# Designs tried in a protein design run: designed miniproteins, single chains, continued (2). Part 29

Each design is a single chain, and the fold is of that chain. pLDDT is the mean over its residues in the fold that is shown.

## One batch from the design tools (miniprotein)

Design m4975
Fold by ESMFold2-Fast:
Structure m4975 (fold): chain A 87 residues (1-87)
Amino acid sequence: MPDDKPQSNIDTVYDLLIAEKILEELKSGKKLSKEDIEKIRKSMDTEELRQQAIRDAPQSPIDGGSLKGKLDKTKEEIYKLAPEFKP
């Protein structure tokens, strides 16, 4: 289907799980570097997490908007706690 879809719902769930882990570490008072964030991403790059993202991903495209909104909000909270990670 010719749609501009850079990310699937599965990819969005996977990104959200990683982002929530990063946010949790920041909220715990830990100072994270860009290298620390990359290490968290690599440690969470497991087959189990990928399978969980597949199962948790909504089948409906309309639910993808809510999921993307949650990911965006989580990234915003990360940037509030660690402005160094702003693009």
Scores: mean pLDDT 70

Design m4976
Fold by ESMFold2-Fast:
Structure m4976 (fold): chain A 98 residues (1-98)
Amino acid sequence: MSADQAAQLLRDRFQQTLQEARALAQQQGDQRTLALIDRAGEVAEQLFRQRRLDSLLELTYHVSALATAIRTYGSDHPFVQEMRRELEELIREAEEEL
């Protein structure tokens, strides 16, 4: 697989994960997660353009973990609140580095 193909696959995986998280947040009326999903999407696009693929992969894992936590426990669970805080911090750090 070429480096460009690997980058594109990661971007596609991120977009799928982002859509899953958005759908779950919408179903639960989770406005905080929806706001984070929008910011994560903007940051991911910049990370992809700059070929910061390690950072994009880390962001993908955090969005996936949040989606799994929401599906398992529901948006009001303390563990989901912790996962949202971790994702928000990661997004903030990425925004400052871009």
Scores: mean pLDDT 87

Design m4977
Fold by ESMFold2-Fast:
Structure m4977 (fold): chain A 77 residues (1-77)
Amino acid sequence: SMAEQQQKREALNQGIVKAVNDAIDDYQSGKVTLDEAVQKAYQSAVQLAKDQGFEDLADQYGQAAGDSVRSQAEREK
């Protein structure tokens, strides 16, 4: 149903936000490099998209998550 698809999209979006925030925290604490943080967010978003049934959009979600990490890191300068 459309409601089930909406719930899956909401779960996916919440998971990606968490993954992006976790990656930024790791980068800001010096635990990982920026490139490693971007890659980790990308991979997490791809896996989350696949888990929620959006495999065809997995790369798009991954790229958006990675871009979000880079954008947030640049604003912290």
Scores: mean pLDDT 86

Design m4978
Fold by ESMFold2-Fast:
Order: sequence, then structure tokens, then C-alpha cells
Structure m4978 (fold): chain A 72 residues (1-72)
Amino acid sequence: MKKQQEENAIKKAKDFVEKARKYLDEGNYEEAMKYASEALKTISSLDNPTVEQLKLAAEAARIYLEAKEKLK
């Protein structure tokens, strides 16, 4: 049943966003990009994402772009 897979995907996406934020704060930009990318992939696999899920995707994208900008 799809509900349990969606709950697991949301929890996994939240975990990836939290890890991406921590790595970004610590200056580990490669790991920040990796976890932000995984969060984006997790959310993009969902059918009809909610506003809350889209906010997680926006936060992951922000972290990814910031980390990428720092990697020069």
C-alpha cells in the first residue's frame, strides 16, 4: 500500500535535508550536495507532492546551490 512508502520517503527526505544542512554548516560542501541531491530525488519520486514536501524540495535545492557555489 502506497501510504507507508510515502511516509518512509518523507522521513528519509527530512533526514537527507538535515544531513545536508549540517554538512553545509561544517563546510563539507561535497557531502552537503550529495545529501541535498538525495532529498530532491526522494521527493521527485512522490506522486502529487504536498506543499510541505515541496518546501523540503526547495530547502534541498537551496542547500545544493549554496554548496555548489562554495566549491570553487
Scores: mean pLDDT 79

Design m4979
Fold by ESMFold2-Fast:
Structure m4979 (fold): chain A 88 residues (1-88)
Amino acid sequence: EAAARERLRELERRLREAVETADKASSASTPDIDALKQARETIREIIRELDRLEREHPSLAFDLSSLRTGASSALVSTEKSLKAAEKS
């Protein structure tokens, strides 16, 4: 459980960094498509890892569900930004 909570804290940090990367990439005068793709893949990896932790540690389901909802929202936003940048 202690190790699982440490893992959750690390995933939250990684998600925050990926979101910051996506925001900077999309806010540039010329969107950084490669950075947006990297952020998207990082968020997808985080979601897979959260789903694995939920299966192994059901007691953390509430905390994991909250972070997973945030990650899913970030993924949708990043994908929309990427599609807009690629279309331009």
Scores: mean pLDDT 82

Design m4980
Fold by ESMFold2-Fast:
Structure m4980 (fold): chain A 96 residues (1-96)
Amino acid sequence: DLYEQVFRNIIDVLRENPSARDLVLSLTTDEQQTRFAEALLSAMGKNYTDETIAYFGREFVALLKQYLAGELSEEEFIKRGVELVKEAEELDKKNR
């Protein structure tokens, strides 16, 4: 699964880079989370609506923070991340 590999790579980056962890923890406002999500989704070639990007940003940053807090295992983070991408794709279809 391509998305599973993407989330495994995100875990590796967070594990090896204190600056990446600090960046995630600094994302406290809806605008900051939306901008973060827009950059990530754009890098993945996703052209979602503003509403979908905002939703993904809130949920994905929350998921990242739960993982960093030790509330989620690596496999739980990957599973929930893949589910979130699928939810965002369905939400984007509804918003169009």
Scores: mean pLDDT 83

Design m4981
Fold by ESMFold2-Fast:
Structure m4981 (fold): chain A 55 residues (1-55)
Amino acid sequence: REQALAEARGLIEQAKSTADDARRDALLRQAYDVLRQANVPEPDIARFFQEELTA
């Protein structure tokens, strides 16, 4: 779980620094998939994305 959260955070940071909309969307989807594979609940994933994207 901790490794998946760290990986997803890295992907979201890459997405935040990316000017290409398609690449940003792909990185965010990859971060979501990483968290889902680690069995992180949907509401926790949504909160994680909100916190990381609005920081």
Scores: mean pLDDT 78

Design m4982
Fold by ESMFold2-Fast:
Structure m4982 (fold): chain A 68 residues (1-68)
Amino acid sequence: SAEIRAILESADKDGDGKANVYAAARLLERELGIPLEEAMRVLLSADPNSDGYVDVDEAAKKLSEAFG
């Protein structure tokens, strides 16, 4: 949970609490070994408006439920 949140925060370039879906998925793959496709699936479920960005808090919650 804490590692997932820290990774998502590192993908938040603007500090606005939003992370790019692809950047977050790549970091999760690199740091935690979560398959890119699986990380993308969960992150896209946290992006209902399909703008390519997810809320760090919501994404961290969904990823922790799926992988932690």
Scores: mean pLDDT 78

Design m4983
Fold by ESMFold2-Fast:
Structure m4983 (fold): chain A 73 residues (1-73)
Amino acid sequence: MKEEQRKIVEEAEENARKNLEETKAFLEKHGIDVSKYSDEQLITMSTTAEALRIIGDEIDEELEEEKRKRELE
């Protein structure tokens, strides 16, 4: 994992622990039934989702730029 992404994940976990109710609300908004999971599992899920979102957005941007270049050739 890139160092920048690792720092974001660590900060996200800390913030999720401090704001557990907001973490639960975030997961519920995304269709997760928070009553079926422990607080630690919810923190892990939120942290993982944030990390994947950041990585996914970066990959999607790179793929879209490559696709645009290929379509012009």
Scores: mean pLDDT 70

Design m4984
Fold by ESMFold2-Fast:
Structure m4984 (fold): chain A 81 residues (1-81)
Amino acid sequence: SLRELLEELRRLLEENAPMEEILEAAARLFLKAIEEGKWEIASIVQQGIAQAVEYIAQGRLDEARKVFEEMLKKVEELLEK
């Protein structure tokens, strides 16, 4: 479910998992949001991935993690409504 994928992404971020695993979890969350017709969530996740990829390309992995953390927070706020 979308909530299970969100919980997985949160866990990976909290455990400081490798960036590849975080990026894969974010991509799965995006695809699931599309599948469930959650366009606002899908848009937030897509923008977060795009911004994080720019930081990854610059070798700024800590900033990429912060982007995913802010993305996660925004998605959680939408799911609480």
Scores: mean pLDDT 86

Design m4985
Fold by ESMFold2-Fast:
Structure m4985 (fold): chain A 71 residues (1-71)
Amino acid sequence: MAEEQFRKGLEAFRKGDLETAKKHFEEAIRLDPRYTAALHLLSAVYARMGKDEEAARLRAEAVRIEREQGL
């Protein structure tokens, strides 16, 4: 379930294990591509890793989905 992967990603992120957090958030998004919370946190992981372009892309995707849901 996407939420379980998200929870595991949060635990890894809290511990500073960015690579493990990345894998779990990527799996959450694979299971639910509209999981905006996972997209935002994966963006934060990429930003912490210095991958600003990837972070910006993920943030833009999350915002796009949020706008669609707000219709």
Scores: mean pLDDT 84

Design m4986
Fold by ESMFold2-Fast:
Structure m4986 (fold): chain A 72 residues (1-72)
Amino acid sequence: SMEELLEGAKEIFKKTVGEEKLEEFEKRMEEEVRRVYEETGSEEEAKKVEEEYKKKLIEEALKALKEYRESQ
């Protein structure tokens, strides 16, 4: 499920890139989702942006995991 993938990605990101970077990413996502909602008045548009950020976090986590493994 998306929630399981997201939870796994957050743990990988936290262990490879660091907890502070994960918090920064989540803050940027929240700010962008809020901005889109304020600009469009649409929960659907805001949710689409949130889903795009979640997908990006998963992609970044997988990339960081690969780089971390190659660096060991």
Scores: mean pLDDT 80

Design m4987
Fold by ESMFold2-Fast:
Structure m4987 (fold): chain A 90 residues (1-90)
Amino acid sequence: MSLEGVDELEPAELLRAALEALAAGTKKVLAAGLEEKILELIKKEKESLPPVLRKFLEKVEELIKEGTLSEEKIDELYEEGMAEIERAEA
């Protein structure tokens, strides 16, 4: 979906939306069997991302390298990232 009112979102709300999009995108990549191709994109982009999003991608990268990436693991990483965002705003 197109972003609506992105300039009016609180930083935590924007991070949650971005993390949700990354998790959904990672699941699509996994379903397509393209997880190894996304490794180069992760290496290029992760250093420019906020810490919570970078941490999510670093863990996804590790799981791809181990051959253990699954939808369940992506959901676990998403929940961990969401909890980190919630804790930071509390």
Scores: mean pLDDT 76

Design m4988
Fold by ESMFold2-Fast:
Structure m4988 (fold): chain A 77 residues (1-77)
Amino acid sequence: MEFPQISRKASVKERAEKLIEYVESLPENLTPVELTIVKGIAIQSFSDDFDPKYKEKIRNAKDKKELIEVLREIAES
């Protein structure tokens, strides 16, 4: 699994857009462990710069599709 190079100086929207590109590049059949790692990467990429409600939405995403939908909500906010 290749880790995305996301700048902490980028806006929340730019970070969300890069995360969407990264997640979309991953296989559709992610293992539970791989999905957990990807969720961790997403949360760390936003740090304290986003609403805590999105952290819980990311954690509760059951698959790649649900995770992408949450990231799109962040990008559009």
Scores: mean pLDDT 76

Design m4989
Fold by ESMFold2-Fast:
Structure m4989 (fold): chain A 68 residues (1-68)
Amino acid sequence: DALAAAEARGQSHVPLVRAANEAIERARARPLSFEELAALVKELHPAASDAQAEAIARNVLDHMAREA
């Protein structure tokens, strides 16, 4: 589990969860591209890796697609 591994390294998963929730709220207010979502995650949690930001962006897009 990537989140459990990050937490074990002293990197709390809480900032990543908060970034994901904020990205979902922004996506609900205005359509966001994958690149915009990944950039937003990096802005909200600068310590996130590119892979983590991209994974969250994909999860947000999948969530929005299921809601539509």
Scores: mean pLDDT 71

Design m4990
Fold by ESMFold2-Fast:
Structure m4990 (fold): chain A 89 residues (1-89)
Amino acid sequence: SAADEALRAALEEVRREARELAAALEAGDVEAAYAELRELLEAAARLAEALARSTDEALRAEALAELARLDAELKAAAEKARAAGAKAL
């Protein structure tokens, strides 16, 4: 269906933006990393809208798993940053 195809496209966009953010961070380009983070957040919003319209349970499960993975990675990065800050004291 058009809704399921939209969900697949949104999921692929989130994956692409996540890779672009990772590349900017590896390059040490703070300006590019900030721009890519904004694009990732916009892509995640579109994924949430596509999830609301899709009825393909397997595809929805894949998208939810990807969002959970991203959430876990962002939380791990935040914990690492806090630990580094505490060690600097």
Scores: mean pLDDT 79

Design m4991
Fold by ESMFold2-Fast:
Structure m4991 (fold): chain A 55 residues (1-55)
Amino acid sequence: MEAEIEERARAAAASAKELDHEINPDLGIYTDGTATTPEGAARSREVIERAAELV
C-alpha cells in the first residue's frame, strides 16, 4: 500500500518536473530540485511536496 502512494508521488513529481522545465526553463528553480539559492531549493521542495499531496 505504501508503495502505491510512493509511486503516485513520484509520478506527480516527474510530471511536475516535465511541465515546470517546459514552461519555466529560465527560473533557475526546477521541480527536480535544481536551484541557484537555498531559498530556491526550499521552494522547489515545497512544489514537489504540494504536487504529491494533490494526487
Scores: mean pLDDT 56

Design m4992
Fold by ESMFold2-Fast:
Structure m4992 (fold): chain A 100 residues (1-100)
Amino acid sequence: NKLYEIAIKLLEEEAKKRNIKLDRSKIKFSVLNFADGSVAVAEYKNIRAYVSRDKELVERVREIIESVLSEEAIEYLSEIREIDGYYGFTLVLKEEYAKK
């Protein structure tokens, strides 16, 4: 699935920047379903990647995350990036919030 390929790539890039060794067998995959489409989610420890072919849907999810999660919980929230006609962003939670 190309959506999960791109989500894994975003997770691997962020993990590398943070000196986190990524074990692909421990990546959790899920989907956020909306009336107008779906966003693929890949999670590893405190890192999450969100990917869809629908840019507006990815923008909506990013805005929801920014509005719902406190500035105190977010270590890093990336801008939306285009990869092979897909759109995605990365969220890094502070370690104490990832345990909840």
Scores: mean pLDDT 83

Design m4993
Fold by ESMFold2-Fast:
Structure m4993 (fold): chain A 69 residues (1-69)
Amino acid sequence: SEVQRAANLSVAAFVRAVGAELEGKTDEAKLYREAGIHYGRAGDALSQGNVEEAEKHRKKAEELMAKAE
């Protein structure tokens, strides 16, 4: 499901944030944490039937992930 996909992406982003923090990459860790939060919000919006809000959060999360790479 799209909700499960959003949840998986959120977890993956938070795992990357922890990895970045352990390497002292504070700015990258912050971007990964913000991406994880937005993927989580996308999943929550999908569970509420709010597809437009979910898409907005998904795009924001993808932008943040791209900046961290």
Scores: mean pLDDT 87

Design m4994
Fold by ESMFold2-Fast:
Structure m4994 (fold): chain A 86 residues (1-86)
Amino acid sequence: MEKAKELEEKLAELGRENAEAIAALQADPEVRAIWARGAAEAEALRDDLEKALAATLETLREMAKAASPEAAAVLERMIELTKEAV
């Protein structure tokens, strides 16, 4: 539980530092569709934190493949933080 909160805090900090890149990701309909599917899958795994984190990691990888190079750099950092939490 604490590791998940720490990850959320680190992701929020990354979000503040990279607000423009994250806004561009959220504006991309393909990236949003990937995130929406991944978020729904993670929600279904709510009672299994490890599986939810693994599903989130895979979703971030898929988003990075669809995103611009600038936005992909932010997603790669999110992937690193997620791996540290799993």
Scores: mean pLDDT 69

Design m4995
Fold by ESMFold2-Fast:
Structure m4995 (fold): chain A 62 residues (1-62)
Amino acid sequence: MKPDQEEVDSAARVVALAARQGLLTESDLPLLRENLLRAGFSQEQVDKIVEAFRRALAERAS
């Protein structure tokens, strides 16, 4: 199944929320990338989701 833009946006919101709550950290990034690829996201879609995740981590660190 190929994820659409709404699925990418939904995944980005979920990982950003988990990052803000401290449930996911920078050390979880390799496993997060692997899980997103296994779920059928493309490399480009994974990169967009990871950008949202890293932005949330930066917000938490501020």
Scores: mean pLDDT 79

Design m4996
Fold by ESMFold2-Fast:
Structure m4996 (fold): chain A 68 residues (1-68)
Amino acid sequence: SSYEQELNAAAREAAAQVTDGRALGEIAFVTSDALARIRASTDEAEKRAILEEAKRRIQEIVEEEKRR
């Protein structure tokens, strides 16, 4: 789905910006959790909300890494 493609693209871009294994692990976890929830949902508004929340959390991980 387009939501899955957008989520995977955001995760891939974020992974390219971090060097710490912890940050990579957190990105992978957020991505996997969100992907499972998007796949389980039948509501388009819920899928969008899950995607936007996941993108926000992934961005926070990148920003936290850059502040170290």
Scores: mean pLDDT 86

Design m4997
Fold by ESMFold2-Fast:
Parts: sequence; C-alpha cells; structure tokens
Structure m4997 (fold): chain A 60 residues (1-60)
Amino acid sequence: MIPEPKSPAARALVDRIVEAARERGLTPEQALKMAEDGTRVLSPEEREQVLARVRAELAA
C-alpha cells in the first residue's frame, strides 16, 4: 500500500487534486502536474508522499 501523507496540509492537497480531477475530468498527467505545483511549499518528504498518493488514487 502507498503510505499516506503525514501532515494535514499534504492530505488536504491530495483530496483537492483528486476532487479536481474528478470534477473537471483531468488526465492523470494534469492531476500530477497540479500535485507537483501545489507541493512546492511542502517538504520533499511530504511532496513525495502526496505525489505517490495522487498517483495511486488515479490508478485505482
């Protein structure tokens, strides 16, 4: 299983990206681009967790 982001901010970002992908019909690449941009303010560790979680959610 993909580990979950530790911080509330990282979790909120995952939820927002997945929701935006669902609402707007974004491609996985577009959703990952949003995750990459949105995680620029997070630590590298949290960023990797968010990107991994978004990728897993979109692959399901």
Scores: mean pLDDT 73

Design m4998
Fold by ESMFold2-Fast:
Structure m4998 (fold): chain A 67 residues (1-67)
Amino acid sequence: MKLVAVGAGRTAEEAEAGALKGKEDFKADDAVGVVAPTSEEGVKRAAEYGRETGELAGPVGAAAALA
């Protein structure tokens, strides 16, 4: 299965940057950014994504993170 790096942030730019960094660090097949109004909400959404796919690893750039 695909390994997906998930990044979360308060803005699309933060979320995307975190996701791309995770993709490089973990050599993932894909990167997905999750935008949320707070870091806490971003972590929650990223965690939901990981539970659904079962294959994520995404610690996050400065705003929020997941697994």
Scores: mean pLDDT 60

Design m4999
Fold by ESMFold2-Fast:
Structure m4999 (fold): chain A 87 residues (1-87)
Amino acid sequence: MMKDVKAQMYRLAGRDAFKKGDYKGAVEGFTKAAELSTNPKRAAEDYRNAGISALKNGDIKTAIEYYRKALSLYPDKSIQKELEKLE
């Protein structure tokens, strides 16, 4: 599907941005990937990566929002623990 193809492209862009230390670009890429993904588990992983990227960029509030979005799509106990420590 067109959405899943675009999701994968944005996910790769987010991953590449993260590797080069462009955490703002990483948040953008992973967020777009999550929004376009039709798979809830994959979208949750994308939102988690956006949250991690936001933390690396010093934006705790944005990280909390993305972790909450990830948990709403797919339950993950490690994300729940990470979220609890930031709140």
Scores: mean pLDDT 84

Design m5000
Fold by ESMFold2-Fast:
Structure m5000 (fold): chain A 103 residues (1-103)
Amino acid sequence: DAASASATLTVAPGQTATATLEIEVPEGARLYVVVANHGASPLAVTVTVSGTGKTASATVAPGSSVFLDLGPVPAGLHKVTVTLTNLGDEPTTAEVIVTAVPP
């Protein structure tokens, strides 16, 4: 079965918000992060996985989503840090979903 964790963040104009999500990764699993931007401002996204050196980044347009493939990660408990920077003039709300999908 896939493991998942999620958070909802509201990011003020020009500000940065961070969510740290803990996920138990099964043996052989691949890690994915979805960021859905429900606001009117673009978001810069950076994802890091503790202890793995794995990172991904993207820009998410207003009203859009991005799917980030972080690849395979070792089994066990990981902290996934998602940093969102609001690049626009209006507050935005984003949903972050981290999923570990076994092979």
Scores: mean pLDDT 85

Design m5001
Fold by ESMFold2-Fast:
Structure m5001 (fold): chain A 62 residues (1-62)
Amino acid sequence: MTDPPFTDEEVDALVEAARRYRAEAEQGNSTAVSKLVGLEIQAVAAEVMGDTEAAERIREAL
């Protein structure tokens, strides 16, 4: 029985990816910037699905 649309492991992976790609983008990695845009789309999807906590955690890491 899965009430949230995202699992804890999925949210943790997205948060880790966001922090990592943000650090790489700050160093001038243009590929990381594109990946950050993808993660923002994931945050919007979580928010639309009603998982506000997952969306906030992803956006906080961005």
Scores: mean pLDDT 77

Design m5002
Fold by ESMFold2-Fast:
Structure m5002 (fold): chain A 58 residues (1-58)
Amino acid sequence: SSLTPESSEAEKEAAAKEVARRAGLEYNEDNRDAILLELERNDYDVDATVAAILAARA
Protein backbone atom coordinates (compact mmCIF):
# COMPACT_ATOMS: atom_id res chain seq x y z
CA SER A 1 0.00 0.00 0.00
CA SER A 2 3.08 2.31 0.31
CA LEU A 3 4.64 1.02 -2.91
CA THR A 4 6.53 3.63 -5.01
CA PRO A 5 8.84 3.61 -8.08
CA GLU A 6 11.78 3.57 -5.60
CA SER A 7 10.50 0.42 -3.79
CA SER A 8 12.71 -2.69 -3.81
CA GLU A 9 12.37 -5.30 -6.56
CA ALA A 10 11.11 -7.77 -3.91
CA GLU A 11 8.31 -5.35 -2.89
CA LYS A 12 7.35 -4.80 -6.55
CA GLU A 13 7.37 -8.57 -7.19
CA ALA A 14 5.14 -9.17 -4.13
CA ALA A 15 2.69 -6.53 -5.43
CA ALA A 16 2.73 -8.09 -8.93
CA LYS A 17 1.96 -11.54 -7.45
CA GLU A 18 -0.95 -10.05 -5.47
CA VAL A 19 -2.31 -8.37 -8.65
CA ALA A 20 -2.04 -11.68 -10.54
CA ARG A 21 -3.82 -13.55 -7.72
CA ARG A 22 -6.67 -11.00 -7.50
CA ALA A 23 -7.07 -10.67 -11.30
CA GLY A 24 -7.06 -14.46 -11.81
CA LEU A 25 -3.87 -14.43 -13.90
CA GLU A 26 -1.12 -17.06 -13.92
CA TYR A 27 2.09 -15.55 -12.50
CA ASN A 28 4.61 -16.16 -15.28
CA GLU A 29 7.34 -14.05 -16.93
CA ASP A 30 5.05 -12.45 -19.54
CA ASN A 31 2.23 -11.67 -17.09
CA ARG A 32 4.73 -10.40 -14.48
CA ASP A 33 6.20 -7.89 -16.98
CA ALA A 34 2.71 -6.76 -18.07
CA ILE A 35 1.54 -6.42 -14.44
CA LEU A 36 4.65 -4.43 -13.44
CA LEU A 37 4.04 -2.04 -16.36
CA GLU A 38 0.38 -1.67 -15.34
CA LEU A 39 1.42 -1.03 -11.70
CA GLU A 40 3.70 1.78 -12.92
CA ARG A 41 0.81 3.25 -14.98
CA ASN A 42 -1.43 3.21 -11.86
CA ASP A 43 1.17 4.76 -9.48
CA TYR A 44 1.77 1.32 -7.88
CA ASP A 45 -1.81 1.17 -6.57
CA VAL A 46 -2.63 -2.55 -6.40
CA ASP A 47 -6.42 -2.02 -6.23
CA ALA A 48 -6.42 0.31 -9.26
CA THR A 49 -4.14 -2.06 -11.20
CA VAL A 50 -6.43 -5.06 -10.54
CA ALA A 51 -9.46 -2.98 -11.63
CA ALA A 52 -7.68 -1.86 -14.83
CA ILE A 53 -6.70 -5.44 -15.79
CA LEU A 54 -10.23 -6.77 -15.13
CA ALA A 55 -11.77 -3.90 -17.16
CA ALA A 56 -9.42 -4.63 -20.08
CA ARG A 57 -10.56 -8.30 -20.09
CA ALA A 58 -14.28 -7.40 -20.12
Scores: mean pLDDT 80

Design m5003
Fold by ESMFold2-Fast:
Structure m5003 (fold): chain A 99 residues (1-99)
Amino acid sequence: SLEEALRESVENTAKALLASPDLARQAAGLVLADLVKQGKVYEGVGMVLTTAVAESLFRRGLHEEALDLLIERIEKADISEEVKEEALALLEEARRALA
């Protein structure tokens, strides 16, 4: 089904992001993994699109805008509190590394 294909795509994206040494990518990967675990496939697709926009912003040197976009998206995400806290902590560490 379309939903099964989308779930597989979101799962594969989450695995790739979690394997990255980049803290912001790891944060996005944690959120995607939790959305998949909860069966929130379409919210997961939305989060994948948000990560693609954030990656584009990082490539353009707009690091603060990229991190703010990810933080806002994660704060609004219907994920577990534990995953949300862990993901936001990784983004805060990524922000500190930019200084």
Scores: mean pLDDT 89

Design m5004
Fold by ESMFold2-Fast:
Structure m5004 (fold): chain A 89 residues (1-89)
Amino acid sequence: DEKEKQVAELVRLFAENPSAVEEAVERIKALFPEHEEANEAIGEAFRLGVEKGLEAMIEKLRELAKKYPEVRPYLEAMARALEEYLKES
């Protein structure tokens, strides 16, 4: 899935440069324009990653995957990409 690849790459870029959080949030909105509530919640998960670190962001993405089944595969792809990034770091 092209979107799964895009969100995985986006969260890795965010992990390498958390100061780009607002750019990452705008890219999420562009990927999920019909899921406004879900993309706002995902944006807050990115901001939580800046405030509390990537492990907190991973837990939040997992919670959101249960709440928003329409975007679940993408949220799971994001969480997995961040878990793999942390194992490499």
Scores: mean pLDDT 83

Design m5005
Fold by ESMFold2-Fast:
Structure m5005 (fold): chain A 88 residues (1-88)
Amino acid sequence: MSKRELEGEVLVSLGRMALALGDYELAERLFREAAELGEEEAGRELVRLGKALAKEGKYEKAIEVLEEAKELGEEEAEEELEEIKEKM
């Protein structure tokens, strides 16, 4: 494991913790940094964040986060975006 790979994995783990604690802004920043480092899991975690934001009724922010996940290749993000748009 390179230092860069280790840093990305740590960012994903910290982002998951932030998400579990309801710190959505911190979770977004950590997952975005992990994605920039090439962590494949970061896109999936952004989908989880988008779902959590939608559950809280924060649809505008959920759409932003899910669009980022879609850009990273997460097909589930597109499905979640359609569900949110139907509820708005």
Scores: mean pLDDT 81

Design m5006
Fold by ESMFold2-Fast:
Structure m5006 (fold): chain A 97 residues (1-97)
Amino acid sequence: SVEAAARATIAALEALAEAARNKASKEELTALLQRVGELGIELKKALLEADDYEALAKADAAFGEFLTRAEAAIEAGDWKAVADAADALVATLRELL
């Protein structure tokens, strides 16, 4: 369901933000980011199956922006930027869903 996929994605984003706040390794942040990406695909699939094309388009755009920012922040060792990017996507998903 959309609700289950959204909860799983938000939980993974919150885990990424917390790991970043605790200054986890780049390897751990990359693994958490990959998990967020996988769950984001499942969420977008659930939105497509629900015929919610408006939420799908907004989620796709928000995930694209998030992934670009989070990858750049991890490469730079900017833990605050990783946490901020994750928190921003959580806020967006809560508004959409």
Scores: mean pLDDT 88

Design m5007
Fold by ESMFold2-Fast:
Structure m5007 (fold): chain A 112 residues (1-112)
Amino acid sequence: KTLEDEVNEILAKIFNGEELPEELKKRFIEILQEVLKLSEEEAEKLLSEAIEAIKNAAEKRLANDKLADTYLRLLLSLLGLDLYREGVISEEDKEDYIKQLKEAYKELQKLK
């Protein structure tokens, strides 16, 4: 599995209005709680907001939407960390994804 292949699969599901697998959503929520120190409710809300923002940008054919791009970066970091837990990503790459996730979250707080 490559990160790019996983991203393309997830984006295709979001663009088609399909729900993400419950197991994947639970793993993303756990990563958000551990890395960003969010409650379960805050992590669920953030993930839902990310999915809706990406879907809306795709539906409106918006290119260079800063909010949607920041949510995409958040989702990419979550997928990278999920792949790390599967043993696909190195320890060094894990630290980069943690940093990217935290930076994306900080940017989202400024864009609210």
Scores: mean pLDDT 77

Design m5008
Fold by ESMFold2-Fast:
Structure m5008 (fold): chain A 97 residues (1-97)
Amino acid sequence: MAERGREGAERGDAEGAREAGEAAAKAAEKGDSESAREAGGYMGLAAERAGTVEAGREGAEGGKKAAQASKHGGPLAAQGATAGAISGIGAEFEARL
């Protein structure tokens, strides 16, 4: 799962942000807090690199899903999801300017 997040970040597009967000949510659901944190970070990085409204929205949505799933993964998964969501929101905010 962390590898999928990294590949998404390397592409730096909306699809990459979405895939990394899905990986973070799946890791959080399984209680894998470390993979969720890492994938959440890659989701935010992909959205930031893409610099588009679409990528920012995908990043923010993935972060929300991972945060909800983090009830199974505990506080560390929630922190990873939050970091990704913040990066995604930042990209969306910049695109609105």
Scores: mean pLDDT 63

Design m5009
Fold by ESMFold2-Fast:
Structure m5009 (fold): chain A 65 residues (1-65)
Amino acid sequence: SIEEKKKEMELGMKIGNPLLIMLAKEKNLDPEEFWEKLKEYAKKNNIDLNDSKKVVEAAEKLLKE
């Protein structure tokens, strides 16, 4: 739905990388739950969420679990 697509765009803008939302969906993961796990991982590993490269690397690592 349009509402779901808007929510995905908002999440992508919030993390600065809409690719993360697409990656979660391709792996049949809930994008919001995946984003929450990614934020927790970033906080524990002192990763700046504004650093798109490091955020993508963290996401790829989490997806391999």
Scores: mean pLDDT 69

Design m5010
Fold by ESMFold2-Fast:
Structure m5010 (fold): chain A 58 residues (1-58)
Amino acid sequence: SDEALAAASAFTGVDARALTPEQLQRAGVRAMTTANRNPTAEEAAALGAAGRALDARF
């Protein structure tokens, strides 16, 4: 969804809509490993939304 792509873009600092699906998935994995440093509830929600968006596309 556009909302989940916006969340992924905001968290990774890149335009998620401009990325290939493979690049977007790699960015999501990187964001998850970064968030393992005590993510806030808001960061955790954004990562969950990004992960679900990537899964829904594939």
Scores: mean pLDDT 58

